# Designed miniproteins, single chains, continued (4): the designs that were tried, part 10

Each design is a single chain, and the fold is of that chain. pLDDT is the mean over its residues in the fold that is shown.

## One batch from the design tools (miniprotein)

Design m12338
Fold by ESMFold2-Fast:
Structure m12338 (fold): chain A 71 residues (1-71)
Amino acid sequence: AAAEADAKNGIEVVEKATKSQLRHIALAVARYGSPEARKLAEEAVRAANDGDYETAKKLLIEAFQADAAAR
């Protein structure tokens, strides 16, 4: 329940995030997430650096789902 609620809240934050907030969220997940979530967040950081913010959002949503599944 808690991990699922955290994932839902994280996904909502990602959906509403500005470009700078999106980068900050991706960096935080890359440092503190589960191993699978960290890999997805690192890919999201790369996508954001390339200006592909739609892919970055998609990868971060997947990262929050992976983090919740690991907990």
Scores: mean pLDDT 76

Design m12339
Fold by ESMFold2-Fast:
Structure m12339 (fold): chain A 93 residues (1-93)
Amino acid sequence: NNEKIKKAVEEAQKKKEEQGESALTNEEKVYLSIAEAKGYLLEDNPELAEKLLKETVEKFPEEKSILVDFAKYFKDMGDNDSANLIYKVLIEN
């Protein structure tokens, strides 16, 4: 499961670089938004991470299951900060 999530993010990023954002599916856009939010957390910008995740849930409500999968992925990897932020956004939105 963890390898599938990592590969999905890497493939979505490559597709965006090669074909542009308009070529991305909604699922791929959600993968990249979660990866960007994780980037904000690594830069100690949790407010920007939370804002991006909230906007992602509002824009792609049908893709909420992807956020659940990523929260579980981060928790399994010991990244409790990322997992807890995703769960918070899902509960509040």
Scores: mean pLDDT 82

Design m12340
Fold by ESMFold2-Fast:
Structure m12340 (fold): chain A 76 residues (1-76)
Amino acid sequence: MEDEARKLFEEGKKAYENGDYQKAVELFEKAIELDPDSPFLAEAYRLMAKAYEKLGDFQKASEWLRRAAEVEAARA
């Protein structure tokens, strides 16, 4: 399960690098669903925020940035 979530996260990063921001978001959502406590969770949320910013959805970008901060705060 962890290996599959990591593969989806890596595929999402490749989609983001290729400019396919919608596909990147979908792959990150699947990775998070398979492993919601993953070490890449905060990074996935930050990349989703950046992807939404590229798509012009600044409201969703702000929401995902907040979720990334909440994940980092929960570590404390």
Scores: mean pLDDT 80

Design m12341
Fold by ESMFold2-Fast:
Structure m12341 (fold): chain A 72 residues (1-72)
Amino acid sequence: SVEKKLEELAKEAEKALEEGDYEKAYEKIKEALRLARENNIAADSLDSDEKIEEYAKGLVEQYKKAKAGITG
């Protein structure tokens, strides 16, 4: 199912983030968001590939800052 594919992509993205493979994490997050959009599961704020890319980049950047111990 689409839900199972999204779950798999989320797990792959999380593993990539934990391993410091931010490029792979970014790709997996984008793939998951695109799949969600195509199946009308994503929020209306994620209507385009550009918005999906920006959102995925933001998530990876947040994780990198948290991992580096940057606060405030």
Scores: mean pLDDT 77

Design m12342
Fold by ESMFold2-Fast:
Structure m12342 (fold): chain A 70 residues (1-70)
Amino acid sequence: SRAEAAAGLRNGAAASAAGGAAAGMSTKQDLYEKGDISKEDAEAIRRAGAAGDAAATAQLLRQVYDKLTG
């Protein structure tokens, strides 16, 4: 559901900030495979995560949450 996707994105952003880029990448992959987020948003998060930027990964997850809920 959209509420579950939003909760996943919010929790993923928090996990990325606390656990690093890899945590955010894992959240992104799960949400993308479930169809909860767009390919474009998933790719943006992947690029930030691949660069090892935990802060950017968390911010991108939060931006996707805002798009989904706003």
Scores: mean pLDDT 68

Design m12343
Fold by ESMFold2-Fast:
Structure m12343 (fold): chain A 71 residues (1-71)
Amino acid sequence: VDEEHLRLEAELSLVQMRYAIAKRARDVEGLREAAERARRLAEEARRAGDEETAAEAERVAEEARREVERL
């Protein structure tokens, strides 16, 4: 197992948790932060060749942006 992959997965879990909390709280700033962190994580994962983590991070970023638009 690659240490970088484990690190990226851990970051993804943190971003997913932040997104879930912000969504429940209807926290616009928290959702924007989650979207930005997820977007950066997707870029990092893509550069590392971790396409699965990159795809999941992109989905979180997109969902967070949609939630901001719904508020």
Scores: mean pLDDT 84

Design m12344
Fold by ESMFold2-Fast:
Structure m12344 (fold): chain A 88 residues (1-88)
Amino acid sequence: MKEEIEKIADEAIDLLAEAARRSSFDGQVELTLLMMELVTAKSIKDPKEAAQRIAEILRRAAEVAESYGDTEMAEKFRELAEKAEKLI
């Protein structure tokens, strides 16, 4: 479980970085703040709590990406959130 959560978190960080590069300045700020929350969530010792927090952050990332018109990245964030939710 911990290894699976770390893989999802690392993939999420890469996706957030890609979404930020594709976004407006305001979108870059919001997505970077979510990336910082994700790094913090990755450090949670309870694997189920970590998975839950990562899923919540990814759902918010999808909403942010979609609000800036990046439907492709929003879909990728939702798919990754579903993977994290399966670990809870």
Scores: mean pLDDT 84

Design m12345
Fold by ESMFold2-Fast:
Parts: C-alpha cells; structure tokens; sequence
Structure m12345 (fold): chain A 65 residues (1-65)
C-alpha cells in the first residue's frame, strides 16, 4: 500500500511537471523579450527547451504505467 502510494505520487508529480512546463513556456518567452530584448530565435529555443522538459516528463509517465 505505501509503495503503491509512492508510485502514484511520483506519477502525479511527472504529470504536474509536464502541465506546468507548457503553461510556463509563453510567460517565460514574454519575459525574455520584455526584460532582455531577446531575439525571436532565443525565445523559440527557450520555448523548445521547456517543451522538452514536458516531453521527458511524459516519457517517465509512460515508463511508470
């Protein structure tokens, strides 16, 4: 029971990481443009990196199922 509970918590955490990463992508990009005058290429790379974090989290979810 405790082991099953810990596995579920881990799965839920990865799901939250994936959801939060996608939600943070646009605000992070907007902040880089506003505060640092980042180029469109740098902003896109930051968005892509955040999406990679979400993709990795989804992969971990599939491995735990």
Amino acid sequence: EEEERLEKITLDNYENIAKNALKLAQPTADNLRAERGASDAQVQQTIDNIKKVAEEAKKRIEELK
Scores: mean pLDDT 69

Design m12346
Fold by ESMFold2-Fast:
Structure m12346 (fold): chain A 72 residues (1-72)
Amino acid sequence: MSLEEVREAVRAAAERVKASGEPQVLTFEVDDPEKAAEVAREIAAEHGLRALVQVDGNTVTVAILPADVAVE
C-alpha cells in the first residue's frame, strides 16, 4: 500500500469518526511503517481527532478516536 492510499483511507476514516462519533480501526501493510504512522497522526490532528498507532514489522494499525475519549 502506498502512502497516498494510507492518507486517503485515514482521511475517510476521520470523516466517519466525525459523522458517527464511533472509533475507526485501520490496518495497513507498507514499506515505511513509521512514515505511515506519522501521516495517520497528522491527518487525525487536522480533523481534531486522536490517533493511536501500533507498528508490527511492516503492518501499521491505526485507531482513530473522537477527541472526547481522551482522558486528559
Scores: mean pLDDT 78

Design m12347
Fold by ESMFold2-Fast:
Structure m12347 (fold): chain A 74 residues (1-74)
Amino acid sequence: MELARRGDPSAVEPLTRALSSPDPAVRLEAARGLAELARQGNRAAVEPLVRALHDPSDEVRAEAVRGLAALARQ
């Protein structure tokens, strides 16, 4: 199936869950993963990345901006 290699859809759910972690390092890794999926055209990553824009960590917000900017230019 064409979607099987495009943006690894199975990763969106665990990464979205990781954005709810109390550990900012875990949330940063989740945001980076979601930004990469968004860069690959996986629109399911958009909603959790928008949520990450409200994260108290500026590093997490920066990764969310990167992912959303990649989709906005497509």
Scores: mean pLDDT 76

Design m12348
Fold by ESMFold2-Fast:
Structure m12348 (fold): chain A 74 residues (1-74)
Amino acid sequence: MEERRREAIELAKRAAELAVEAEELEESDPERAKELAEEAERLAAEAARLAEELGGEEAVREVLRAALETAREL
């Protein structure tokens, strides 16, 4: 169980990293920025789904917190 929870958190963090990278590329490479933003959204949705299956709302809240913390550090 903890390993799958960790996987959900890692997916959420990766989604946050891609979202920040997409924002940085919006002016210089809008096409690539769009691709990264779409991938970030897909990974975030997968992370949320896994968290919900593992521990319901509490797990989703923890995954969201990890993603927001990662985005803030970038």
Scores: mean pLDDT 77

Design m12349
Fold by ESMFold2-Fast:
Structure m12349 (fold): chain A 75 residues (1-75)
Amino acid sequence: ALENLEKAKEYLKKGDIEKAREYFNQAVQDLVDAGQLEAAVRVAELGNKAIEYAKKGDFEKALEYFDEAIRIVRE
């Protein structure tokens, strides 16, 4: 999960929103498969917010939400 979130963040920094979404979705699936359902829901909510801000061109806000998602997975 963490590795896929970090890859998603790097693609987001490059402006590749679709690749960022792909790796973000994989990270959420990794958490579900690990039985970490609460973390999966929280990461999904934050990642979806990050992608929506990125689509609006607000990459600073998008990265902020993504950093919160990474923090949750590091716990």
Scores: mean pLDDT 81

Design m12350
Fold by ESMFold2-Fast:
Parts: C-alpha cells; structure tokens; sequence
Structure m12350 (fold): chain A 59 residues (1-59)
C-alpha cells in the first residue's frame, strides 16, 4: 500500500539520519501520518522535531 511505502522510506531516513532503532522510527512515522504528513520528507521533518523536543525536555 502507499502508506507502507511511505513508512518504509521514512523509517530508512530516520534510522540513518537520527540513529533511532527501526521500531522507534516506525512509531514516529505512524504518528507523523496521523498528523497529516503525506511524503517521506514530511514524516522525516516531524520525526526530527519530535526527537529534538524530547532531547530538550530530557535535559
């Protein structure tokens, strides 16, 4: 399905660029789709912001 292709591409980018485990990256991608993301790039942007916000909150 189109959603599975979007998730797969976004997960690859999230794991390679942000260093998160695949399971975590899949959760981020699914959440981004719920927020209205339509491309792997939009999913990646939402995921990047989520990781940055979590790091700031954990400091």
Amino acid sequence: SEQEKLIDEAVKRLTEELGVPEDEARRIAQRALQLGAKTPEEIYEIGRLAVASREAAAA
Scores: mean pLDDT 78

Design m12351
Fold by ESMFold2-Fast:
Structure m12351 (fold): chain A 72 residues (1-72)
Amino acid sequence: SEEEKELIERVRRLREEARRLAEEGASVEDLAAIETGLAALLTASKRLGLEEAAEEAQRALDEVQRLIDERE
């Protein structure tokens, strides 16, 4: 569906942004903002029953959480 494609695109953009921020040595606060955005997309995907989008969001969220942990 168009909604699922849009959610997947948003997830992928946030994931790419998180990777860029991590490479640039950005703050934990900047990564936490992306984590919040990904968590919202995961919740929306689950509520709408969009399995592929939910899987993409979960994988991206797990990656961002690992990046935050590496900075502590």
Scores: mean pLDDT 86

Design m12352
Fold by ESMFold2-Fast:
Structure m12352 (fold): chain A 82 residues (1-82)
Amino acid sequence: MEYAKKALELYEEGKYLEAKIYAALALAEYLESQGFPKAAKVLREGAKKAEELLKEGKEEEAEKVLEEATKEAVRIAQEEAA
């Protein structure tokens, strides 16, 4: 999966927030493949928003958006699994 490979490459380059964004996109694809489309959508949208904020130099806001999207995606996935 291209996103997972890109996340690892960015992490090795010390670009940790960008690596986290691509890791979230990789996780979203995985969740969708496992039957968690609502969780996947939340995580994908959060990762895209974080990437936009990072491009604007709003690194702290990007990290918060990604963290909140990840927490919400986990919550939704747990509800979909129940």
Scores: mean pLDDT 82

Design m12353
Fold by ESMFold2-Fast:
Structure m12353 (fold): chain A 78 residues (1-78)
Amino acid sequence: MAKEIGEKTLEQAKEVEERKEEIYEELKKKYGEEGAELALKAVELIREAGKAFKEGDVEKALELLKEAQELFEKANKL
């Protein structure tokens, strides 16, 4: 599970860098303007988690992913 999470996080981090504008538009449609800001911050945390996993810091990567999940949940409740 931990290895699979790390690989998925690296893929997501790459997609964020390549498709940042499309991702922002999708977040705005799902969460509204205020929710999109929180969701975009969560997306940045996923990018940072990808970097941490690449450096071999799996614990830091998982912590960042947990924070991202909490921000998405908060955005969805707005």
Scores: mean pLDDT 73

Design m12354
Fold by ESMFold2-Fast:
Structure m12354 (fold): chain A 108 residues (1-108)
Amino acid sequence: GAKEEAAKGAEDAARGAEAGAEAAARGTAAGLAAGAIAAVGGETSALIGARRAGTEEAKKAAEEAAEGAGEAAKGAAAGAKAGDAEAAARGAEEGAEEAKEAAEKAKE
C-alpha cells in the first residue's frame, strides 16, 4: 500500500544521498592525501606554508560540503528506517493477535 510505496521512495532517496556523500567524502580524502604529500615533500617552508593555507581553505569547504551531504544521507536513512520500524510494529501487533486467537481456540 501507500506505506510500502513511501518506504521504497525513502530507500531510493537514502541510496542516492548515500552515494553523493560517499563521492564527497572520497574527494575530501583525496584532497587531504595530496596536501599531506605536498607538505612532506622537499619544498621550502615558505612554499609549504602557502600551500597549506590554500589547502586548509579548500579542506574546510570540502569538509562542510561532505558534512552536509552526510547529514542529508543520515536523514534519508533515518526516514527509511522509521518507515520499516512502523511496519515491523504493525506486524508485531498482528502476530500477537493471531497468537492470542490460537491460544483461545486451543482452550476450547
Scores: mean pLDDT 49

Design m12355
Fold by ESMFold2-Fast:
Structure m12355 (fold): chain A 76 residues (1-76)
Amino acid sequence: MDEAVRKAAELAHELAEQGESPREVAGKVATYLAEQGFSSRAVTLAANTVYNLLEEGITDLSELEEALTRTLEKVL
């Protein structure tokens, strides 16, 4: 669980730094979490969390990891 959350945050951080849009990054994070076996609800909430943070200009790895951890703890 913790490893998948960290890798999702790392993926979001790296893609945002490469100049991908918040929508594209959120979509790729959703695909990754679905492949890790997360529920559709967890995937949707995590993707929305990433999208909202990136839209606000928040690309920091630690902030993305903290937000994803808080989001996924509520639905796992």
Scores: mean pLDDT 85

Design m12356
Fold by ESMFold2-Fast:
Structure m12356 (fold): chain A 81 residues (1-81)
Amino acid sequence: IAEAAALAKTDLAAALELARTLPAERRPEAAVAVALAALEAQGRALPPEVQALVREAVRAAQAGDEERAAELAEEAERALA
């Protein structure tokens, strides 16, 4: 989880991929950590669309909607490509 969060500050797409490899029990925590780390890297030129998707993924993960959180994370990853 800490590795995914640290990676999100420099490479959001790689951090999202790493978070997806974690066991299901740790995925909500990983999604929140990655999203918070990405938002903390505010000096990065993340497009507003990607920032919005990341915030929504955090909200979904906190609500226990893992399916929605994963969908939004994938959308953010695609938007970065």
Scores: mean pLDDT 63

Design m12357
Fold by ESMFold2-Fast:
Structure m12357 (fold): chain A 50 residues (1-50)
Amino acid sequence: LTPEQLRALGEAAEKIEKSDMTPEEKAEALRRVFHAPTPEEARRLVESIK
């Protein structure tokens, strides 16, 4: 991933975290944004870009 892509993914993750969705909906949204196989994998990717 390029630095610009990492920044865009970080911004998307922030928007999801700030939303009023349930924790399960937020996990699924992160999984879709990162195109990860599971919500747990998406959380690992979010942690790596912080």
Scores: mean pLDDT 75

Design m12358
Fold by ESMFold2-Fast:
Structure m12358 (fold): chain A 78 residues (1-78)
Amino acid sequence: MMELKRKAAALVTAAAILVTAAEFSESLGDREAAEADREAARELIRELREVARELRELGDEETAREVEEAVRRLEERL
């Protein structure tokens, strides 16, 4: 359980960094770098969805909902 929560926190942080980097690269006109970072962020978001599913299977619906909300916020920025 704690391992999945730690993994979720790390993945959310990494995805947020990539989304922020993509936004910054786009502001500089670097569309290739921005798209590469967005694709990397999408891969981490897929992994976060798997973590949320595993949390639900273990009965931690509250943390699963928190992870899903984080995914929603990240997807809004992509």
Scores: mean pLDDT 87

Design m12359
Fold by ESMFold2-Fast:
Parts: sequence; C-alpha cells; structure tokens
Structure m12359 (fold): chain A 84 residues (1-84)
Amino acid sequence: MEEEKERLERAAERAIETIKSPDPFDRDVGLALAEILIALAKKSGDYETAARLYERVAQAIEETGGDPKLAADYRAEAEKLRAK
C-alpha cells in the first residue's frame, strides 16, 4: 500500500498543478484527474484523504481566480466527508 499511497499523493500534486494552469483545457483536465483521485480515496474508505483533496482543489481554484461557486462546492463536499 505504500507505493500506491505515494503514487496517489504524487498524482494529487500534479492534478493541483494542472488546475493552476492558465489554459482552460488543462484546468478541466486537472479537475477531472482530481475527481478520479477523490473517487479512488472514497472507494478505499479514506474519506480524510478525499476531503483534503476537495479542499486542495478548492484552494487552487481560489488562488487562480477561478469560479468561486465551484470552489465553494468542493469545500462543501469536503465538509460532508469529514462529517461522515
């Protein structure tokens, strides 16, 4: 499981970097990758990792001046996962 966790964390970092791209296509790709990683964390029962990924995505959107509604939605999903 260590190699899988390391790879998931590295993939998460790349997804966040991609979301911070000035290219709208790259941002969409980064968001899609982040959603895949979040889904994998949820499937593993690792809701804390999934919640942290939602928060990191929201922060990346906010830092780049992206859609504030999308960032708020991601933060709301993180709160729901932590409440569970």
Scores: mean pLDDT 80

Design m12360
Fold by ESMFold2-Fast:
Structure m12360 (fold): chain A 63 residues (1-63)
Amino acid sequence: MVELPEELIEKVKKKLKELGVEKIPSDAEIKTAYQMLVEGDFYGFEHNEELKLVFEILKELLG
């Protein structure tokens, strides 16, 4: 699997901060969100609003 470049992880964190997200996910959590997005496995993500925002930001940056 291709891991997210560090620069993209930083862009995700910056966008989350700009959106007023108080609790910024870790690098590992952002990488997990990317993995879920690539695999199409969204089980449990509906209970995590931060993960939803990470998905939308990743889609915008990658698509």
Scores: mean pLDDT 71

Design m12361
Fold by ESMFold2-Fast:
Structure m12361 (fold): chain A 63 residues (1-63)
Amino acid sequence: MIDEKEVKAALARMWRGIGNILASQGNYEGAIEAYEKAVELAEDDPELKEEAEKLLKEAKEKL
């Protein structure tokens, strides 16, 4: 049985990927939204949360 925390971590990785695509397209507003979702979903995964928070900060600095 897949744990709910494991599912949330998988979704966080997906949103991080979406944010990376949007950032590469110059859509930093969309990237910020995607990274914020990744941070929320990664609350139970400290390493993934730290990565997502770093990407969120970098995206905000590009605006």
Scores: mean pLDDT 82

Design m12362
Fold by ESMFold2-Fast:
Structure m12362 (fold): chain A 90 residues (1-90)
Amino acid sequence: MVEELIKELEKIIKKVEEEESLSEEEKEKLIEHLEKAKEALERGNYEEAEEHLEKAYELAKKVNSKVAEEILKLQIDVAVLILEEAVRKV
C-alpha cells in the first residue's frame, strides 16, 4: 500500500504544478509539504507523513486548490495505516 500512496502523492504534485489558478509561491509551498510527506512515506515515517499532509491540506484549502480533497483522502489513508500498525502491535 505504501507504493500506491507514494504514486498517488506524485500524481497530486504534478496536478499542483499544472494548476494555473495558483501563484508560483503557492505552488512552491504546497509542493514542499507534499514532497516532505513523500520523503516520510519512503522512510516509513507515517506519522511524519501525516503531519506534512495536514499542512498541505490546510494550505490547499486556503488557496482553493483543486487537489485539496485528494490530499485529505491521502491523509486519511495514511492515518488508517498508522492505526492498523498500532492495533497489530508489530
Scores: mean pLDDT 82

Design m12363
Fold by ESMFold2-Fast:
Structure m12363 (fold): chain A 86 residues (1-86)
Amino acid sequence: DVKAQLDAFAERAEEYAEAVLEQMRALAEKNPDPAKAEEAIRLAEEAARLVLEAARAAKAGDYEKALELLEEAGRLFEEAVALAEE
């Protein structure tokens, strides 16, 4: 169920956020446009911050807020990947 999935996510959120940022930096490094690379990293860092906020909300029992923050983080990661691939 969603609650169990969010509880499991919250326990490893910092590890997941760090891993995603490392992957985004590696992807951005391959982009020949440094401005797009920097913007992609910025968006990924903002998304990682929202992931950590979502984990805190889930640990507090605020699953509605956790889902809302994860949805926003997902949008920012999608934008970051799109920029890094251009």
Scores: mean pLDDT 80

Design m12364
Fold by ESMFold2-Fast:
Parts: sequence; structure tokens; C-alpha cells
Structure m12364 (fold): chain A 55 residues (1-55)
Amino acid sequence: MRDAETERRALEAMALREQGRSLAEIARGLGVSPATVRRLLRLARERGLRPPAPP
């Protein structure tokens, strides 16, 4: 899988978590399963990515 696409989705998932969205809501928004959202958040943490500050 392409790292750029995975990283983009991981950043979006992190941003939605900072906005208070649940894993199920993020999964619906991204068109993926909740398990995939969990994996994306784990990948973001591994890569040292940080979520943006909440609005």
C-alpha cells in the first residue's frame, strides 16, 4: 500500500479524534472499517505524527 495515501488517512483520522469523533464515526467518514482506523492511528503514532490542535 502507498505510504502517502496511508499517511494522509492517518492524519485525517487523528484530526477527527481531536474533534471528538468516535472510531466508528471516523471509519464512516473515511469509508473504512473501525479496525482500519485503529491501524491508521497506530501507524501515525509509529511515524511520530501528531494530531492538529483542536479548533
Scores: mean pLDDT 73

Design m12365
Fold by ESMFold2-Fast:
Structure m12365 (fold): chain A 92 residues (1-92)
Amino acid sequence: SEKELLLRAIGAALRAIGLIIDSEKLKEKAKELGNEEALKLAEEAERLAREALELALEALRTLDEELLRRAEELLERAEELLAKAKELLEKA
């Protein structure tokens, strides 16, 4: 369904925006604490989330399910990296 694809693409774009914001906040915290490993993970998560946003917006324009699938895969990886970065900053 075109409507289902549209809603998924919008959802992916919103997830990507949230991950970009969370990654920026985690980068600041990692810098304050001097945790270089957490900083690198947050930077990679931001990179993947930004790429996912571009793919999700393109999928929204073209209704290309393959672009949407790629965006969703990148979002999942970004979420995993961000969770690991957060865990490193909470372990002391």
Scores: mean pLDDT 90

Design m12366
Fold by ESMFold2-Fast:
Structure m12366 (fold): chain A 87 residues (1-87)
Amino acid sequence: MLSEEEFDLEVEIALVEIGVAITKKAASRIPDPEVRQKVTELADKADEKVDEARQALANGDYETARKLIEEARKLVREAGKLIDEAL
């Protein structure tokens, strides 16, 4: 069974993955191609951080996993601001 900390990190990763998926879907609706590209690039970077966080978690490196999850969240928030401006 997963430890409480490991379970919490799994949940955090899943929530960020959902955020990335929503961001990518929102990007497809942006009429400005430059803004759409920037949002897509941020979402792709967040996706990479999520993959790295899953690997760190699988290796028991909870500190690295937490850092990568936070970096992915920052990228999703940055993309969200661009989406709000592009409405």
Scores: mean pLDDT 84

Design m12367
Fold by ESMFold2-Fast:
Structure m12367 (fold): chain A 80 residues (1-80)
Amino acid sequence: VVPKVRELIELARKAGAPEEVIKRAEELVRQAEASTDPAERRALLIEAVRLLISAVAEYGTEEQVEEAIALAREIGELLT
């Protein structure tokens, strides 16, 4: 699931998301990877995905928004 969240980070970066948003998302993923609690890990990854989708929607193209939604769907399936 983390590789798919990292793909979403790269999409947000290509969309022109501010560096502070990218840094926050990377920090959330890092915290999730360090966590041994499945519930905490899931919550951190969901927060990262929400942040990244919001950024792609604000700064990206319609095509990039569609790609972000597809990646979020795949991530959601892996977290269920």
Scores: mean pLDDT 81

Design m12368
Fold by ESMFold2-Fast:
Structure m12368 (fold): chain A 63 residues (1-63)
Amino acid sequence: DVAALIAALDDADAAVRLAAARRLGEIGHPSAVPALIRAMGEDASEEVRRAAAEALERILAGQ
């Protein structure tokens, strides 16, 4: 469920946010784009920001 993964991007655990960002990139659903843009620019974890950027590249390339 894309909505559940988008919610997981706000999790307190960086490992959960990282897994959510990667999974959203694999699914490629455009509804995740606003949440991934926020994560890429604002997440406290560099690994999560990088995963969100990679996910955005996958989604936008698939469009």
Scores: mean pLDDT 83

Design m12369
Fold by ESMFold2-Fast:
Structure m12369 (fold): chain A 115 residues (1-115)
Amino acid sequence: MKEKLIAEVEAEAPGVRVRGKIYEFDDGTIKIEVEAEALNPEVSREDLARAAAGTMAALVQKAIEKGIYPDELLELRVEVDERRIRATAVFKKGTDKEKSLETVTRLMDEVVAAA
């Protein structure tokens, strides 16, 4: 499969480092990979989950701004350890901006719930 990078985010806030990428594939799927890492022991698992979810939402927004609509969530994987959350999501590419916004809201809730 050939992949094309749509957008990338890397940011550091007090206590948390986030990295994320969103890709488009030749088969009409979109993949997001996000990592949130705690830089100090005071950062809660909930804080990490919200950081990961927020990063995913930002990447979806960047895709929508480019006319790329992840309108159906096909797969979500969330890996949690003591200092890190890694989340990957796979979407079907569609044409519906409103459905894409609904899908990202559900994704954020599912990432927070899985953490």
Scores: mean pLDDT 82

Design m12370
Fold by ESMFold2-Fast:
Formats: structure tokens, C-alpha cells, sequence
Structure m12370 (fold): chain A 63 residues (1-63)
């Protein structure tokens, strides 16, 4: 809860969507691609790898 409150509005929206997709059984790579596409960012392999790492770190903080 404190972790979520410390995030920017963009990070909060991304984290909320990531949690929803994770609940649906999606992989971190699939979640990263959907978040990038929703932001109008081209999901190139390099950008997806960076997004996956950031998502993993954010989700581990929630655990």
C-alpha cells in the first residue's frame, strides 16, 4: 500500500494493469507488451526486456 502511494500516476496505472493481467495468468513479457502498446510505445525486443525487468522489480516490492 505504501509502495503504491509512492508511485507516479503513470506507474500506478501501469502497476494496476499489470496486476490485472497477472491475475489472468499472463506472463511478464505479455504484460510488458500490452502496457507498452497501451502507451503507444512500439514493443521492440529491447524495450520489452527493460519493461519486463521493471515490472518484475515492482511486483517483487508488492510481495
Amino acid sequence: EEFVASLSPRQQANLQRALELRAQGKTLEEIARELLESQGVEPTPVVVRVAVRELREALEKLA
Scores: mean pLDDT 72

Design m12371
Fold by ESMFold2-Fast:
Structure m12371 (fold): chain A 52 residues (1-52)
Amino acid sequence: MEAEEKAREILKKKGFSDEEIDYFINLLKEQAERYGLPLDELVELFEKSLEE
């Protein structure tokens, strides 16, 4: 829940549309399920990848 909100905020700041944000959130959730990692960990990695 918190991790999803953080990811949405990051994507919104980058100028993504609501539809694009939903797509990326679903992708992150799928990766979390696939790797057995908390969504929070993937959101941190995603944020780091978007910084530069």
Scores: mean pLDDT 75

Design m12372
Fold by ESMFold2-Fast:
Structure m12372 (fold): chain A 108 residues (1-108)
Amino acid sequence: MEEAQKLIEEAEKYVKLAKEHVDRAMKTAQYLKENKDKLSPFERDLYIGDIRGGIKEAEELSKKALEYAQKAVELDPSLQPFYDRVKKEVEEIKKKIAEAQKLIDEVR
C-alpha cells in the first residue's frame, strides 16, 4: 500500500508537470500565430524553440507518468482505473502537443 501510494503520487506529479509544459507551449504557439507578422525572424525562431522545448518536456513527463502508473498497477491491480485515468490524461496532452506542432508548422 505505501509503495503503491508513492507511485500514484509520482504519476500524478508528472501528469501535472506535463500539463503545465504543454499548456505553456500552447499559449506561446497561439501568441506566435497571432503576432508572426510583428515578430522578426530571429524572435520567431526563439518562440519556436521555446514551444519545441515545452513539447519535448511534456512528452518525457507524460511517459514517466505512465511508467509510474503502470508500476502502481503491478503492485496493486485494483489501481487499474487510476492507470486508465492517467492514460486518458496523457492522450489529451498528446492532442495538445499535436496542435502546438501544427501551429509551429504554419509559421515556418
Scores: mean pLDDT 88

Design m12373
Fold by ESMFold2-Fast:
Structure m12373 (fold): chain A 82 residues (1-82)
Amino acid sequence: MAPRLKVSEEDVERLARAIANAVKELDPSADTEKLYEAILEEARKQVKETGEVSVADLLRVAAKYASPETQARLEEVIARLE
């Protein structure tokens, strides 16, 4: 079951920061600021269009900016959410 969250704009910023920090812990070489901006942009787009965010979609965006090893780990998490 892919979680879709009904969130406020404040919650979107908090969620994006949490995901960026989690990816940084898995991949110390990851650019946390670039991750945060990319995740935040996708989350804000989804909230504006639907009022909800898909955690799986946010993780897919994060994976594009992570190392191949971290991308594989994030893909496993995404598969378990879908």
Scores: mean pLDDT 77

